# Ledger of designs, part 102: designed miniproteins, single chains, continued (2)

Each design is a single chain, and the fold is of that chain. pLDDT is the mean over its residues in the fold that is shown.

## One batch from the design tools (miniprotein)

Design m7538
Fold by ESMFold2-Fast:
Structure m7538 (fold): chain A 104 residues (1-104)
Amino acid sequence: MRREEVERKIKELEEEGRPKSEITRLIAELIGRVLRAVGDFVQAVLEARKLVEEGKYEEARKVIEEGARRAVRELEELGEPRAAEEIRRAAEEVLKEIEEKEKE
């Protein structure tokens, strides 16, 4: 679940006149944990890019695969399959970039 999508849902619930204090707290806590998992994956991407610059393509792939696995695991524990899918898609894009660089 992306931050912008959550913000739109909050606005819709507010227009319906529902007390959103508890819902807002749960959503904010969920967003925080999702952002942390995504942030850890972003750090893995930055590390992998440095390894690619050093010509260490196998290590770069391992870093992305491990980073994605950790993020997906954390998001699955939170019950967020959509966010886990976004991480997998991002990892696939980075892995394609590594494959292209390895050919050079």
Scores: mean pLDDT 76

Design m7539
Fold by ESMFold2-Fast:
Structure m7539 (fold): chain A 102 residues (1-102)
Amino acid sequence: MPSKLEQAIEYLKKAVEKLKEEDYEGALEYAKKALSLSDWPEEAKGLLSVGMGFAVDEDYEGALIAFEEAIRLLREANAPEEVIEAVEEMVEIIKEKLEEKK
């Protein structure tokens, strides 16, 4: 059976897919599921949840700041590269959305 970490990574990948579909509420749900299965720093988890909340509210600048800070904390905590890559993909999706509004 998949480990809690493998399950968390799969939910995080599903959150990325939902962001690509502009289903921000679905992305938030999968992100929360991923975070519930992980032992990462609480501050990083909080920033991922806050970033998703900003995306739901169409505050893409707030979402970008929160996700970039979460990446910094996850890197300092030596989180798996797949986790870092998933959050980096979230950042790129939000950057594209922010540029569409300019």
Scores: mean pLDDT 82

Design m7540
Fold by ESMFold2-Fast:
Structure m7540 (fold): chain A 59 residues (1-59)
Amino acid sequence: KIPKVPKKLREKLIELAKELPELPPQEQEAVKTYIGEVLGIDVSDLSAEEIIEILESLP
């Protein structure tokens, strides 16, 4: 189950996820790790679009 995420943090995570395709691979890994830790979900194998979909689906 997805933890409670404040709206401001959720907006920041969506912004980071949108930037993923423009980042170097090492930075993409760091951003995915950060998002995964916040959500409690492994997002390492997910595309930027899939991560954004998850973030937008948060209650």
Scores: mean pLDDT 77

Design m7541
Fold by ESMFold2-Fast:
Structure m7541 (fold): chain A 63 residues (1-63)
Amino acid sequence: KSQQLIQQAQQALKNGDIDTAQKYMDELYKLGQQAQANGDTQLAQQIFQQVQQIDDQIAQLES
């Protein structure tokens, strides 16, 4: 479920574990693409928004 992956990514970010956060971000992105392919545009957009937010936080931790 996308919510569990989001929570795991956020937990990894809080721990400074960028590699783990990137892994969960990639899994979320794939879930979003599958939701879009299945016609669930609302779910896909929500997932992509969360992916972008996680990516932005990773970029700040790396910079």
Scores: mean pLDDT 81

Design m7542
Fold by ESMFold2-Fast:
Structure m7542 (fold): chain A 80 residues (1-80)
Amino acid sequence: SESKALVERIREFYANIKDEEERKKFLERVKKAEEYVKKAAELRFSDKEKAIEYLRKAASLLEGPLREYLEKLIEQLEKE
């Protein structure tokens, strides 16, 4: 999906600018957050409350622009 492509581009950008060991740890958190985002996407139209819960779990694993992106998605879902 387009949102998944955006997350991948942000992930690649971060991987290029951080120290290798910090980058590896960050990418592991990003991968786990991506799993939660996929779960949220699957539940978006069937169970909005659980979708928001998974997005909150994903946001808790990330910092900076990636967390901001996920917090924006949570806000959008809460308004629907």
Scores: mean pLDDT 74

Design m7543
Fold by ESMFold2-Fast:
Structure m7543 (fold): chain A 58 residues (1-58)
Amino acid sequence: SLEEQRRRRLVAAGRAMVEQALADGNPETALDIYRAMEETGAGEEARKLREQVEALLQ
């Protein structure tokens, strides 16, 4: 559906932005990104992304 496509695009963009933020040394930007995903209804995907970020930082 259109809504599912929008969520998938948001998740893909969010992951790319998180990876870029971490490469730039800006983990606070990564935190802002997954909060934005939660607000748009992608809470489960945001949680998975947060877990991936924690694994990269630890």
Scores: mean pLDDT 73

Design m7544
Fold by ESMFold2-Fast:
Structure m7544 (fold): chain A 70 residues (1-70)
Amino acid sequence: EVLTPMEMLLNPEKYKEIRKKWDENTQKLIKEIRELVSKFSEEDRVKLAKEINGKTPEEALKILKEKLKS
């Protein structure tokens, strides 16, 4: 759920709840990404960092899992 600027002004508490859920989900994804990255060498991590730059956490996870399979 995304709030318009007007909705954020009228319902600041709802905005806070949405932001909190988003942050919690993002933190969980980041933890999983870090665990997967730890399985790679330092040289491979540098290459992967360039490849996942600008990707969503979900897309970064897909890329990391594919690299581990290969």
Scores: mean pLDDT 68

Design m7545
Fold by ESMFold2-Fast:
Structure m7545 (fold): chain A 84 residues (1-84)
Amino acid sequence: GEEESQKHWLDTLNEIKERAERLAKELAAEFDPGYGKAAGYAIAVQPSKAEELLAGLEDPATRDEIVKEGRQAKEFMEELLKAA
């Protein structure tokens, strides 16, 4: 039913959030905390691209784009969780 789909969506969002926070802690040791958190969210919402995103963090220009994507993903997820 629709309730099952909504529960699956919420479970998925919480799993992405937990993965993002774990990745953010690991990346914060290598980058500043703001960069690490944003990069963690970018990777968590796109697990199929994790290797490409991690490689991209080595290039400053690609890093900035990943940080931008991560901040947008974090804000989007926070809005979805707040609406649920």
Scores: mean pLDDT 70

Design m7546
Fold by ESMFold2-Fast:
Structure m7546 (fold): chain A 80 residues (1-80)
Amino acid sequence: SSSLKREEQAKKVLDDLERFIKRLEEELKKAGVSPEDLERFRKLAEEELEDVKKDPDNVSVVTAAYLRLIGEQLDILLKE
């Protein structure tokens, strides 16, 4: 049904975003970034995840979350 497909899609979107966040965090850890920069990234990631949780079928919100996370990772890594 349409309702069941939306629930499954929401779970996949959130799971994919959580895996992406974990991957970026691991990359930052391997790059040896400061604990302060890692904490800053984690706080941003939590905020973006909460925004997506409110509307996980909104492609614009989900896309914006990914782009902001990539941007923050790049800003931190460019300090290296």
Scores: mean pLDDT 83

Design m7547
Fold by ESMFold2-Fast:
Structure m7547 (fold): chain A 58 residues (1-58)
Amino acid sequence: MPSKNVSFTDLPLDVAYQLVAKSLGIKPKALPASLRGETLNVAGVPTEELYKAIEAKL
């Protein structure tokens, strides 16, 4: 599948997770309280790999 790359600077993790999940056609799960307030900084990361990295924190 053609992988789309994404870049985020100081983006709230919940917002990044929702955007990544939506672009992959996946329904996002609720973020645990321990991850609320986290921000994400990534440059040129494949959307699928970023989704897996976020899911690994859940």
Scores: mean pLDDT 75

Design m7548
Fold by ESMFold2-Fast:
Structure m7548 (fold): chain A 81 residues (1-81)
Amino acid sequence: SKIEQLEAALRELLALIQEADANPSPAQRARVLAQLQRVDALAQSVSSSDFLSLPADKQQAVMDLVGQAQAAIAAYLRRHG
């Protein structure tokens, strides 16, 4: 589903941020920013009805993952951007 694709992309973003923090380089920064754009595009493709059709526990898990990714990217950009 589109939501599963969004979750996978968010987890990939978090992993790339961890790698970029551990080994900072222009190439790693470019990978983080490219993945952020992919996450944004996927988020724009998910309708509110698709999200609201999920069980409450799954909605919460997605919201938690989005919150984690937002915090991580903000912190990364403060350190490297």
Scores: mean pLDDT 85

Design m7549
Fold by ESMFold2-Fast:
Structure m7549 (fold): chain A 61 residues (1-61)
Amino acid sequence: MEELLEKIRKLVQEGKFVEAGKLLHDAGLTGVRQPDGTVVVRDADGKELARIPVPKELWEK
């Protein structure tokens, strides 16, 4: 799980949200964008597994 979350975090930092979403989907996870510029990763039961900050430059631009 940690290795998967690290890969997702790297893709989010690079602005590759589609690729990050594919990895989440393959693992049965969901990513929800928050107004504070964070993506919350949840499992199939809705438990929060990670919070990944999205650079505001990538969010706003």
Scores: mean pLDDT 74

Design m7550
Fold by ESMFold2-Fast:
Structure m7550 (fold): chain A 69 residues (1-69)
Amino acid sequence: MIIAASEEEVKELKKKLEAEGKKFLGGSTIDEPGGIGGEDEEILLATPEAPQEKIDEAKKAGIPVEIIE
């Protein structure tokens, strides 16, 4: 899963990750309600503006979290 400030940023990060051979189950912007998709997600990528609550949910679900600069 990707959490970013905009849908365009999510789209670009998705392309970058797929080029690196990584899979992810979806993306979310900072204005999208809802939780993390659970244990079947490979990684959460977040921008510095991502809500801390979503980052904490991913960590509790055992999903690796990476902040993108």
Scores: mean pLDDT 57

Design m7551
Fold by ESMFold2-Fast:
Structure m7551 (fold): chain A 99 residues (1-99)
Amino acid sequence: SMMSKLEEEAEKKKEREIVTKISTIGLLSAAASFLAELARRRGDEELARRAEELSRRAKELLKEMIKAMENKDYETIEKLKEELDRLQRELNELAAELA
């Protein structure tokens, strides 16, 4: 019926949003790793370690997001989105320190 189609479309929309967040986390991890390499080349060992830790945290968030998606645990996904916003803020701060 019409209701089951609306539920299916809502589920597909949620899955699409989660896949977009997973992609964003992957890009954030790669960007943090790149900042660590740039910091190391410039002799900033402390900034390099902070960026490497951020990349590691992003990789862990990625694993948790995928697991939550597989389990359809949307409550955990909302909490992980807040963690992603925090990591994005930290990445911007590290990038500004390197500039």
Scores: mean pLDDT 86

Design m7552
Fold by ESMFold2-Fast:
Structure m7552 (fold): chain A 104 residues (1-104)
Amino acid sequence: MREEIRREIGERARRLAEEAGLSEKAIELAEAVARGDREKAEKLFEELEKEGRIEEAALAVQLAIQAMKEVVEERGESEELLEVLREIAEEMEELVERLKKLME
């Protein structure tokens, strides 16, 4: 069930990123962040940073957060969903802090 929730959030984040017209790398970043895939998210973020696409990376992260909000609204708040969101937040803490520092 937790993996199913992560997949649903990831699919939603991917869709939002595609609709926003983001690049393939930024779409993959949004999905990776939404799933809590720290290693993949960090790799994609570093590639976007090297390409000078920090604003696109920031939007991808914002759309992943939006996907989480939409899944909460559709499923309702459950202990399992809130625990998955907490785990994703913990995995992404360092990436989000790095992004915040680069946007300053």
Scores: mean pLDDT 83

Design m7553
Fold by ESMFold2-Fast:
Structure m7553 (fold): chain A 89 residues (1-89)
Amino acid sequence: MQEEIDGEIVVALGEILVAVTKLAALKRNEPISQETVDRLIELAKKAAEMGYRDEAVSLLRDAANYAKQAGDTESATRLEKAADEIEKA
């Protein structure tokens, strides 16, 4: 079933992107790529559509926290806003 396989892959990709965000926070010298932020938001929205809403919200909030620790307030705000939108749906 393609939908089931895609859902599992989307969650796994989201976890990888959160790890990339965490590495940026640890270094504090490398800002988070806007492409990474965009991909993470898209993957979270797809995961939510597939029934993984709680996981999607958690991934975005973790990424937002790491973005904030990295000093990337704009990315943190974008990620938190996306998490709020998914949570309210």
Scores: mean pLDDT 73

Design m7554
Fold by ESMFold2-Fast:
Structure m7554 (fold): chain A 82 residues (1-82)
Amino acid sequence: DYEKELEELALEILRPVFELGVNRPEAQPILRRLLRESAKIVEEALEKLEKAKSEEEKKEIIEEAVERIKELAERAKREIEA
């Protein structure tokens, strides 16, 4: 199930950043933005997965979404640690 795989990968990527910021008041706006932007990436990827006709296309969609979420997570982590 590609939808579950994407959701599980997103959670694994985001979890360390949320753990870092959960008890920091200054991090709350950063975490809210991260969640909103990550949710949008997942939603867009799920729409693409519904239209994808090959297993290769589905894997590429997941890989692209995962990389985008990793970039957002690293940015958020840097902002929290600054």
Scores: mean pLDDT 85

Design m7555
Fold by ESMFold2-Fast:
Structure m7555 (fold): chain A 85 residues (1-85)
Amino acid sequence: KEKYAEEMKRALREALEAARRHAEALARAEGISVETLLRALDEAEERAEKLVEKVSKLSDEEAKELAEKTKKVVEEDLAELERLA
């Protein structure tokens, strides 16, 4: 169970760090200010922490499924960010 929570935490952290690194390009693509994007990323980080905490309360099967789905979404988002570079 803890293994899946750790995997999710790492994947989400990497995604958020990548988004912050490409903040100017991402903000331009979304048509928002960099300040608005950074605030949204801070809120996303808080939500990610709560999601990881929920995984710790799930069964091993549920935790694995949620971690796999989260990793897939993160990989798709990272690929999209690379297109903005």
Scores: mean pLDDT 72

Design m7556
Fold by ESMFold2-Fast:
Structure m7556 (fold): chain A 110 residues (1-110)
Amino acid sequence: AAMAEELAALQAAIRAGTLGPPHVFLDREPLPRPPSEEDKAAIEKLEEHMRQVAEELSRALGRPGIALGRFSDDKESIENAIKGLDRAHQEALAAGELGAGGTGDPRVVE
């Protein structure tokens, strides 16, 4: 599964101090086509969920103000964040595909 490879890469990046802010996961290079309106809505929803996962990760590592410099020492929090992002990504893709005039589309009002 790609998850194990991504987890290994994430741990290596953490040890090297190269892990960037959450928006690094929003890299558009994996997208082979220009984003459509549905793709943009799905990306925005994914970004919002990533923000929530980051807040939850901070809480899991302790109270506000705690430095998050050593994620490699908190494997469970990293795994939970990765699983949460994967779930959000799948839900966003499904919502984008089904949201063309559907009840799941946040742009139905537009």
Scores: mean pLDDT 49

Design m7557
Fold by ESMFold2-Fast:
Structure m7557 (fold): chain A 90 residues (1-90)
Amino acid sequence: SAEAEEAHEFLERARLLAVEKLKKSPDKKISKEELEEILEELRREGAPEEYIELLRRNLEKHASSEDFITEAEFQAALDATEEELEARLA
């Protein structure tokens, strides 16, 4: 469906933005500030607010630190967001 394609493109774009932050990070972590920059870029590109809010909640849930998220934790948050979006669109 068009909604499933939109959800997939949203998740892939979020992943690519995270990869760009990680390439520039000497410790391979994404800071809380950089997470907000990723979410704002997704909003600027026209992502639905409910997708952004779902990703935000999953990022907070999967982060072991309040100040940053690891690459593995970001991927886990994307996977959880994908599962929830697939359930909503079924």
Scores: mean pLDDT 85

Design m7558
Fold by ESMFold2-Fast:
Structure m7558 (fold): chain A 94 residues (1-94)
Amino acid sequence: SHMDELIEKVAEEIEELIKKYIEGEISEEELLNQIRELVTKTFSQLSPEEAEKLVGKIGEVLRKYESKIPESVLNKIEKVILGEYLRFLAKQAA
């Protein structure tokens, strides 16, 4: 579906941001801010079920890079994604 294509593209964009961070092209702060903006914007276009799929796809990307980035940075990325996801779910429930 069009939304499944959007989910795949956003997961790919997050992977590219992680690669840019690894290569020293962006800072940790820039990485976290760009991921937050990207997932927040995308969640606003998704159903709760589709948002859960996106979180799962991002989780797969993070597992792929867990040996290539500091654990502290990985944990911060996870907190950003889960925090925005929980905010999105709370907004849908209201």
Scores: mean pLDDT 88

Design m7559
Fold by ESMFold2-Fast:
Structure m7559 (fold): chain A 98 residues (1-98)
Amino acid sequence: MSEEKRREELAKERRERYEKLKAEGKGAEDVAAEVLVEAARRGWLPDLPTAEGERIRATLAEIRELFATLPEKEARERAYRLALALAREFAAEQEARE
């Protein structure tokens, strides 16, 4: 398969997901939280040598532990709240920096 076509389809899926969450009255932080939960479940880790990267890695590790130790539904709910808290912290920090 063409990697260009795959990248376009992936970008379209991300746009559709964002628009769906936006239509449900959810903000950018909710979208970020969903992305963080999915990243943790897939074992994706940011290779960022920054304080932000360390905070993301710690949160992803906690989410992975939740999915390893709790039933799917409970893990999903707790993981979403944890990811949303981190997303809101980053949003507040970004707003402070303008």
Scores: mean pLDDT 70

Design m7560
Fold by ESMFold2-Fast:
Parts: structure tokens; C-alpha cells; sequence
Structure m7560 (fold): chain A 93 residues (1-93)
């Protein structure tokens, strides 16, 4: 359900922030802002916009994992966004 997806997305946002804190507090703030905006879209039922944002973030962090100084962190963040995108696609089907 949407409610279960929002609860899961909230937990995954907190996990992403914790991963980003391993890089720097500034990186964590960026991921917090991204996560808060995605949660806002989900809570407002703007699922198509949330899906587009999540798919874009998954692509960006997958690319970052190939070129950044913290590839393992960026890969985990990308995997979290890819899983959220998969669940959103299932909800919209």
C-alpha cells in the first residue's frame, strides 16, 4: 500500500542519511534534502513525480559510485533508490 511504502521510504531515507554521514555532514545534508522532497511527493500522492525523482537519483548515485572517492557509499545509496523505484512502479501498475 502507499502507507506501507511511505513508512519504508522514511526508514530508507534515515539509512541513506546515515550512509552519507560517513562521507561528510555536508553530504548528509544534501541526501536529507533529497529524501525529504521525495517523502513530501509520496505523502502528497504525487507518485509519478516521486518515481521520476527516485529513478533520476538512482542513476546519479550509480554514476557517482564509478567516479567518486566513496564508491561503496554511493553504490548503497543507488541500490536503495533503485529498490524504492521498483516498489513505486509496482504500486503504479
Amino acid sequence: SLEELVEQARAERDRVIALAEKVSPSYAKVLQSIGDEILRLLEQGRLEEALAAVEYMAKIFKLESKISKHPEVDKEIADIFEELARRLRELLA
Scores: mean pLDDT 87

Design m7561
Fold by ESMFold2-Fast:
Structure m7561 (fold): chain A 106 residues (1-106)
Amino acid sequence: ILLVLTKLDPEKTLNKYLPKLLEFLKHESELVREAALKILLELVKNVPPDLLKPHLEEIVKKVVPLLTDKSKSVAEAAKSLLEELVKKFPEEVLPILEEELEKLEA
C-alpha cells in the first residue's frame, strides 16, 4: 500500500507517513522497530532524491541510536538503512552520521 501511494504522490505520501515511521523506531516491540526500518529503507530506495533531502538529518539522527539496539535484527536493519543513505547522499549524510556516532561513543 505505501509503495503504491509513493508512486502516485511521493511528496504527500512521504510527508504523511514519515513522521509515523520515525515514531515506530522508538516502539517497545522489536518487531515494530525492525519493520519501520525496513519500510524506511524501501522509501529511501523509491522516493525521488530531492524529496528525501529535507528529511535526511531527522532520519539519520533517529536511526543512529538503533545501531546499539538490544535486538540484533533491529541493529542490522538500522545499519543497512544508514549504508543506503550514505550510498545515495554521501555529502549530506556523512557529516550528520559522524556527529551522531560520536554521541554514541561519548
Scores: mean pLDDT 82

Design m7562
Fold by ESMFold2-Fast:
Structure m7562 (fold): chain A 95 residues (1-95)
Amino acid sequence: SSREELLKRVEEAISLLEEAYKLTTDPELQEQLQLLIDLAKNLKKLIEENSPIPIIRGKQGFLIRNLDALIDEAKSKKVDPEILKLLEKVLEIMR
């Protein structure tokens, strides 16, 4: 089902964000990544609890918006290309 597919994508997104967190030594980036991980975990919980589709879509959109902002900031700060690739993959999975 579309919900099961979204759940698997969110689980993959969490795993990739945790990988990015482990690769960085920048405390500010670690805090930003932790916020994204928390948002993704909240989205996972809402999917597992069979929350209404509009609520799930709203939370997914919020996660995507925060991820887009972090990617733009990371590009301007010339963050490690491996971290950027992980963030861009999370964005592709979540869209």
Scores: mean pLDDT 89

Design m7563
Fold by ESMFold2-Fast:
Structure m7563 (fold): chain A 88 residues (1-88)
Amino acid sequence: MKLEEEAKKVALEAVAVAAEAYASLSPEAQAALAARGDALPEVDMSDLLATAEALLRVAELLEEAGADPALVERIREKAEEVRKLAEE
């Protein structure tokens, strides 16, 4: 009980960090990511494992785009936490 609620909070925190990382990019990098449609994943509460995988992919794309490595690392840490909570 409440593990799904905790996973949701962590996933939303990861999306917020991803949004901060995206906002820190150059306008050209932001436009390139937006054109792919992969800049920010939506949290799917019915599939938290898929949400964790989507967050990891967004972290990789942000890292390739030159986002702050500390923000990228925080996204990865939160995505891994969501995965662990979803597997319990």
Scores: mean pLDDT 74

Design m7564
Fold by ESMFold2-Fast:
Parts: structure tokens; sequence; C-alpha cells
Structure m7564 (fold): chain A 84 residues (1-84)
């Protein structure tokens, strides 16, 4: 089903984004609390974006993946800008 394919993409994007968020947290000397907040923001951004795309009737899995990757990247950029 489309929902199952999208959930698989969501989990893959989250896994990759959280690995990068851990790297960023170490490089920026974030506290454990800040690192946890960053990871939660990434998860929320990816899941919210997936829900919005499905609600909008988007069915192109490649477009969904691209948009989820951008949402994760933007969440990391926004978090760092707010915590600089």
Amino acid sequence: SLAAEVERIVEEVIAAALQYADYVAQKQNLSPEQAAALKQRVVDAVRDTAAELLAAGVTDLAEIRRRLVEAASQAIRDFLAENS
C-alpha cells in the first residue's frame, strides 16, 4: 500500500537524519538535553511533512523522499540557528 511504502521511507529518512544529528551534536558540543531536542525536532519535522504530503494527495515516492530529506535538513538548520 502507499501508506506502507511512505512509512518505510519515513523510517529510512529518520534513521539517516538522526545519525547526522548525532554527528552535528558532537561537533557543536551540544548538551545531552539539546541533542535530544534536536533529534525530536527532526523526527517531528519528517513525520509532519509526510502527513502533509499524504493529505495533499502526493503519491510520487521519489518526491515524498526528497521532501522528507529536505524537511530533516531544514529542522537541523533551524535548531542550530535558534541555539547559536
Scores: mean pLDDT 90

Design m7565
Fold by ESMFold2-Fast:
Parts: structure tokens; C-alpha cells; sequence
Structure m7565 (fold): chain A 108 residues (1-108)
């Protein structure tokens, strides 16, 4: 496995820091809606999203792995956004898909 250069890792960390407040808001929103509706499905989505976000922050050195995890997080936010009618979650999903693609392109 080839780790990204230190300069690339720093740029990725900066991008993750910029996304973090919106990701934290999304995780809180999904958890609150899961409680409000008694939805086991939304609760499981929130738990999976929290694990993926943790993995993204820990794996930033490995572009392909971080890209896969970012795409997975985006897919969860899209599913939650569609279920809840949340434009915020759908827009955040698109940003995560774009981020995942940027990471894949950097790893080529």
C-alpha cells in the first residue's frame, strides 16, 4: 500500500476539517429523527455513518480506502435525506461523492 505524500495528506485533512461541522450536524439530525420516529433503520444508518466518519479521519493517508469510506458515508446521507426529505443531507451526500471522486483521481 502506498501512502499519500505529506502535502496531499495535509490538503485532505484541511478538506475534512471543513466538512466536519456539516457531517456532525448530519449525524445529530439522523439520530434525533430516529428517536422522534422510533426508527431502527435511521438509528442503524446513524451508527454506520459515525463508524465511517471515524474511519475516514483515521485512514486519511490511504486515498483509495478514504475514498471508499467517503462514498459510503455519502450513500448513507443520501438514503437518510431521501427518507426525511432533507435537502441538507442530500447536498452533503453530493459533496461527499465529489470528495470521494477527487481522492480517487489523486490516487491514480
Amino acid sequence: AVAASPSVQQEIKKKLDELEPDIEKALKLIREQAEKFGSKYLKELAEKAEELWKQIKENVAFLSLTAEEAFGLGDIFKKAGDMLGSEFLRELAEKLFEFAQQLRDLGK
Scores: mean pLDDT 84

Design m7566
Fold by ESMFold2-Fast:
Structure m7566 (fold): chain A 93 residues (1-93)
Amino acid sequence: SPEELAEKLENAESKEEVLEIAEELLKLSDEEVREFGRELAKKIKNSKDPLKVLEKLKIVLDYLSTSGEDGQEKLLILREELKDVVEPLIESL
């Protein structure tokens, strides 16, 4: 489920685990990817280390950017859903 996938990303300890999550995102519908983005936004907002989650998200977005038209569309959905939590974190750097 999108919620379980967001939790897996928060708890992922290796680049390999993060890439497996990115591959699962490619199998989801656009609405399920949007749901994943909403759940991940909640996780980032409530995280003790939001920058660590953001680093994992960057790996996911980089993978999607190279995964053809379907990957590019899912990337755009995630960028839109996460912008309100990601922009303040980037501005703090």
Scores: mean pLDDT 82

Design m7567
Fold by ESMFold2-Fast:
Structure m7567 (fold): chain A 90 residues (1-90)
Amino acid sequence: EKIKKLEEEIKKLIEEIRKTDDPEKRRKLTEETIKKIIELAKEYKLSERDIEFIEGILDIIYAVDRTINSTGEETARLLEKVLETVKRLS
């Protein structure tokens, strides 16, 4: 099932982010994870309004990840909360 596969891919990316100390690699993984979370929200057929809110939150997470002091653990935890929110809204 497409939804289950996408959720599993997102979870794997989040765990890779959690373990990544390299800011450049973490940024690339965060970008990929964000794209897949938006794809998941669309597959769940969330409302346009809910997708816009999720996109706004993800933009903030991306901005935080770009700070000198951001950690993989912090970014991973924020992405996990967004994933849970997407699943709850479905």
Scores: mean pLDDT 82

Design m7568
Fold by ESMFold2-Fast:
Structure m7568 (fold): chain A 80 residues (1-80)
Amino acid sequence: MKEKEKLIKELEKNLKAKKYLEAAEQLVKLGELYAKDEKTLEEAIFYYRMAIKLLEENNAPKEVIEEFEKKLKEVEKKLA
């Protein structure tokens, strides 16, 4: 799907530019796309976890990390 491909390309661009907040937002958008299909919930969780880890490693504000953690918990509930 072109939307996923575009997000991955923008993610790579932002990672190279050290724009970690923008990169994390794109990881969340990828997670949201995968969360629409029950068969790809594990992939959605993977992308949300990558976004949170990227934010934590780059000292992002706690408020931003907490927002992403809430999104992760919502997707994890769908697997439970």
Scores: mean pLDDT 80

Design m7569
Fold by ESMFold2-Fast:
Structure m7569 (fold): chain A 75 residues (1-75)
Amino acid sequence: VEELLREAVELGRKVGEKFYKLKDKLPKSIQERFLAINEKWQSLHDIKDPEKQKEAIEELIKELKELEKELEKLK
């Protein structure tokens, strides 16, 4: 669990750095995806079930990896 959370935090930091460097050049669809990921990140604190929280972190990691690939295509 701690390793998954650390992976999500590290990946979120990298994606955030890339996002803000490109922000003015990004399509609205990519901006909306980044906002949706941030909303899901905030909602993690509302999940009281450890198993469901783990699933939510895993889904966040998947979405962050997909967004990272999209940002790389826009370089």
Scores: mean pLDDT 76

Design m7570
Fold by ESMFold2-Fast:
Structure m7570 (fold): chain A 69 residues (1-69)
Amino acid sequence: VEELEELGVKANEIYKKASPEAQKLIRKLFSAKSEEDIEKYVKELQNLGISKEDVETFKKLALKELELR
């Protein structure tokens, strides 16, 4: 079973420590309507200095939320 709650908690911790620019992109990521948009925002987050591991956490959660819509 995929633990969306666990991913959400981890993502929220990263989000709170992120810059305002990164927080804006994270919000856009979770509002994305396609996997292509998710991948675009993931790359932009990496360019802002968010670690690859933290970006992967957001990507997994966003993809899972997209599947549930």
Scores: mean pLDDT 77

Design m7571
Fold by ESMFold2-Fast:
Order: C-alpha cells, then sequence, then structure tokens
Structure m7571 (fold): chain A 76 residues (1-76)
C-alpha cells in the first residue's frame, strides 16, 4: 500500500531526527493529513519503547490494525 509506504518513510525520518526532511517528503508526496497523527503517535510509542518495534506496539496506535502493523514492520 502506498499509504503504508508513506507512513514507514515518515516514521524512519522522524526516528532519525530528520524533521525537515520528513516535512519535505510529506509535502512532495502529498501525504494525507489523516496519516500524520498515526505517524507521530507511532514515533512516540517507539521512542518510549527504547526503539524496539513490534506488531503489538504498532497496533496500540489508534487507526493502525494488525494487518497495517505487519506491513509497516516489514518496511521499518
Amino acid sequence: SKEIELMAKLIKLLLEGKEEEALKYALENKVPLELLPKVHNAVDLIKENNGKISVELLTKVEGIGRSTARELLKLL
């Protein structure tokens, strides 16, 4: 899914502290505003979990189900 690919790229950039690059990517790829809360909430949860990513962690994000979490994890 293009939506999941966009989310994964933004999550990676934000986890790397590349906020300006993340903003540029979001604008150039016309990322839907509805994805931004999911991206930021995922980044916050990953940071709180010492950078450890799992399907169970990602499913704690509102609007991310197990199928989306599994696809995200493959791209992260």
Scores: mean pLDDT 89

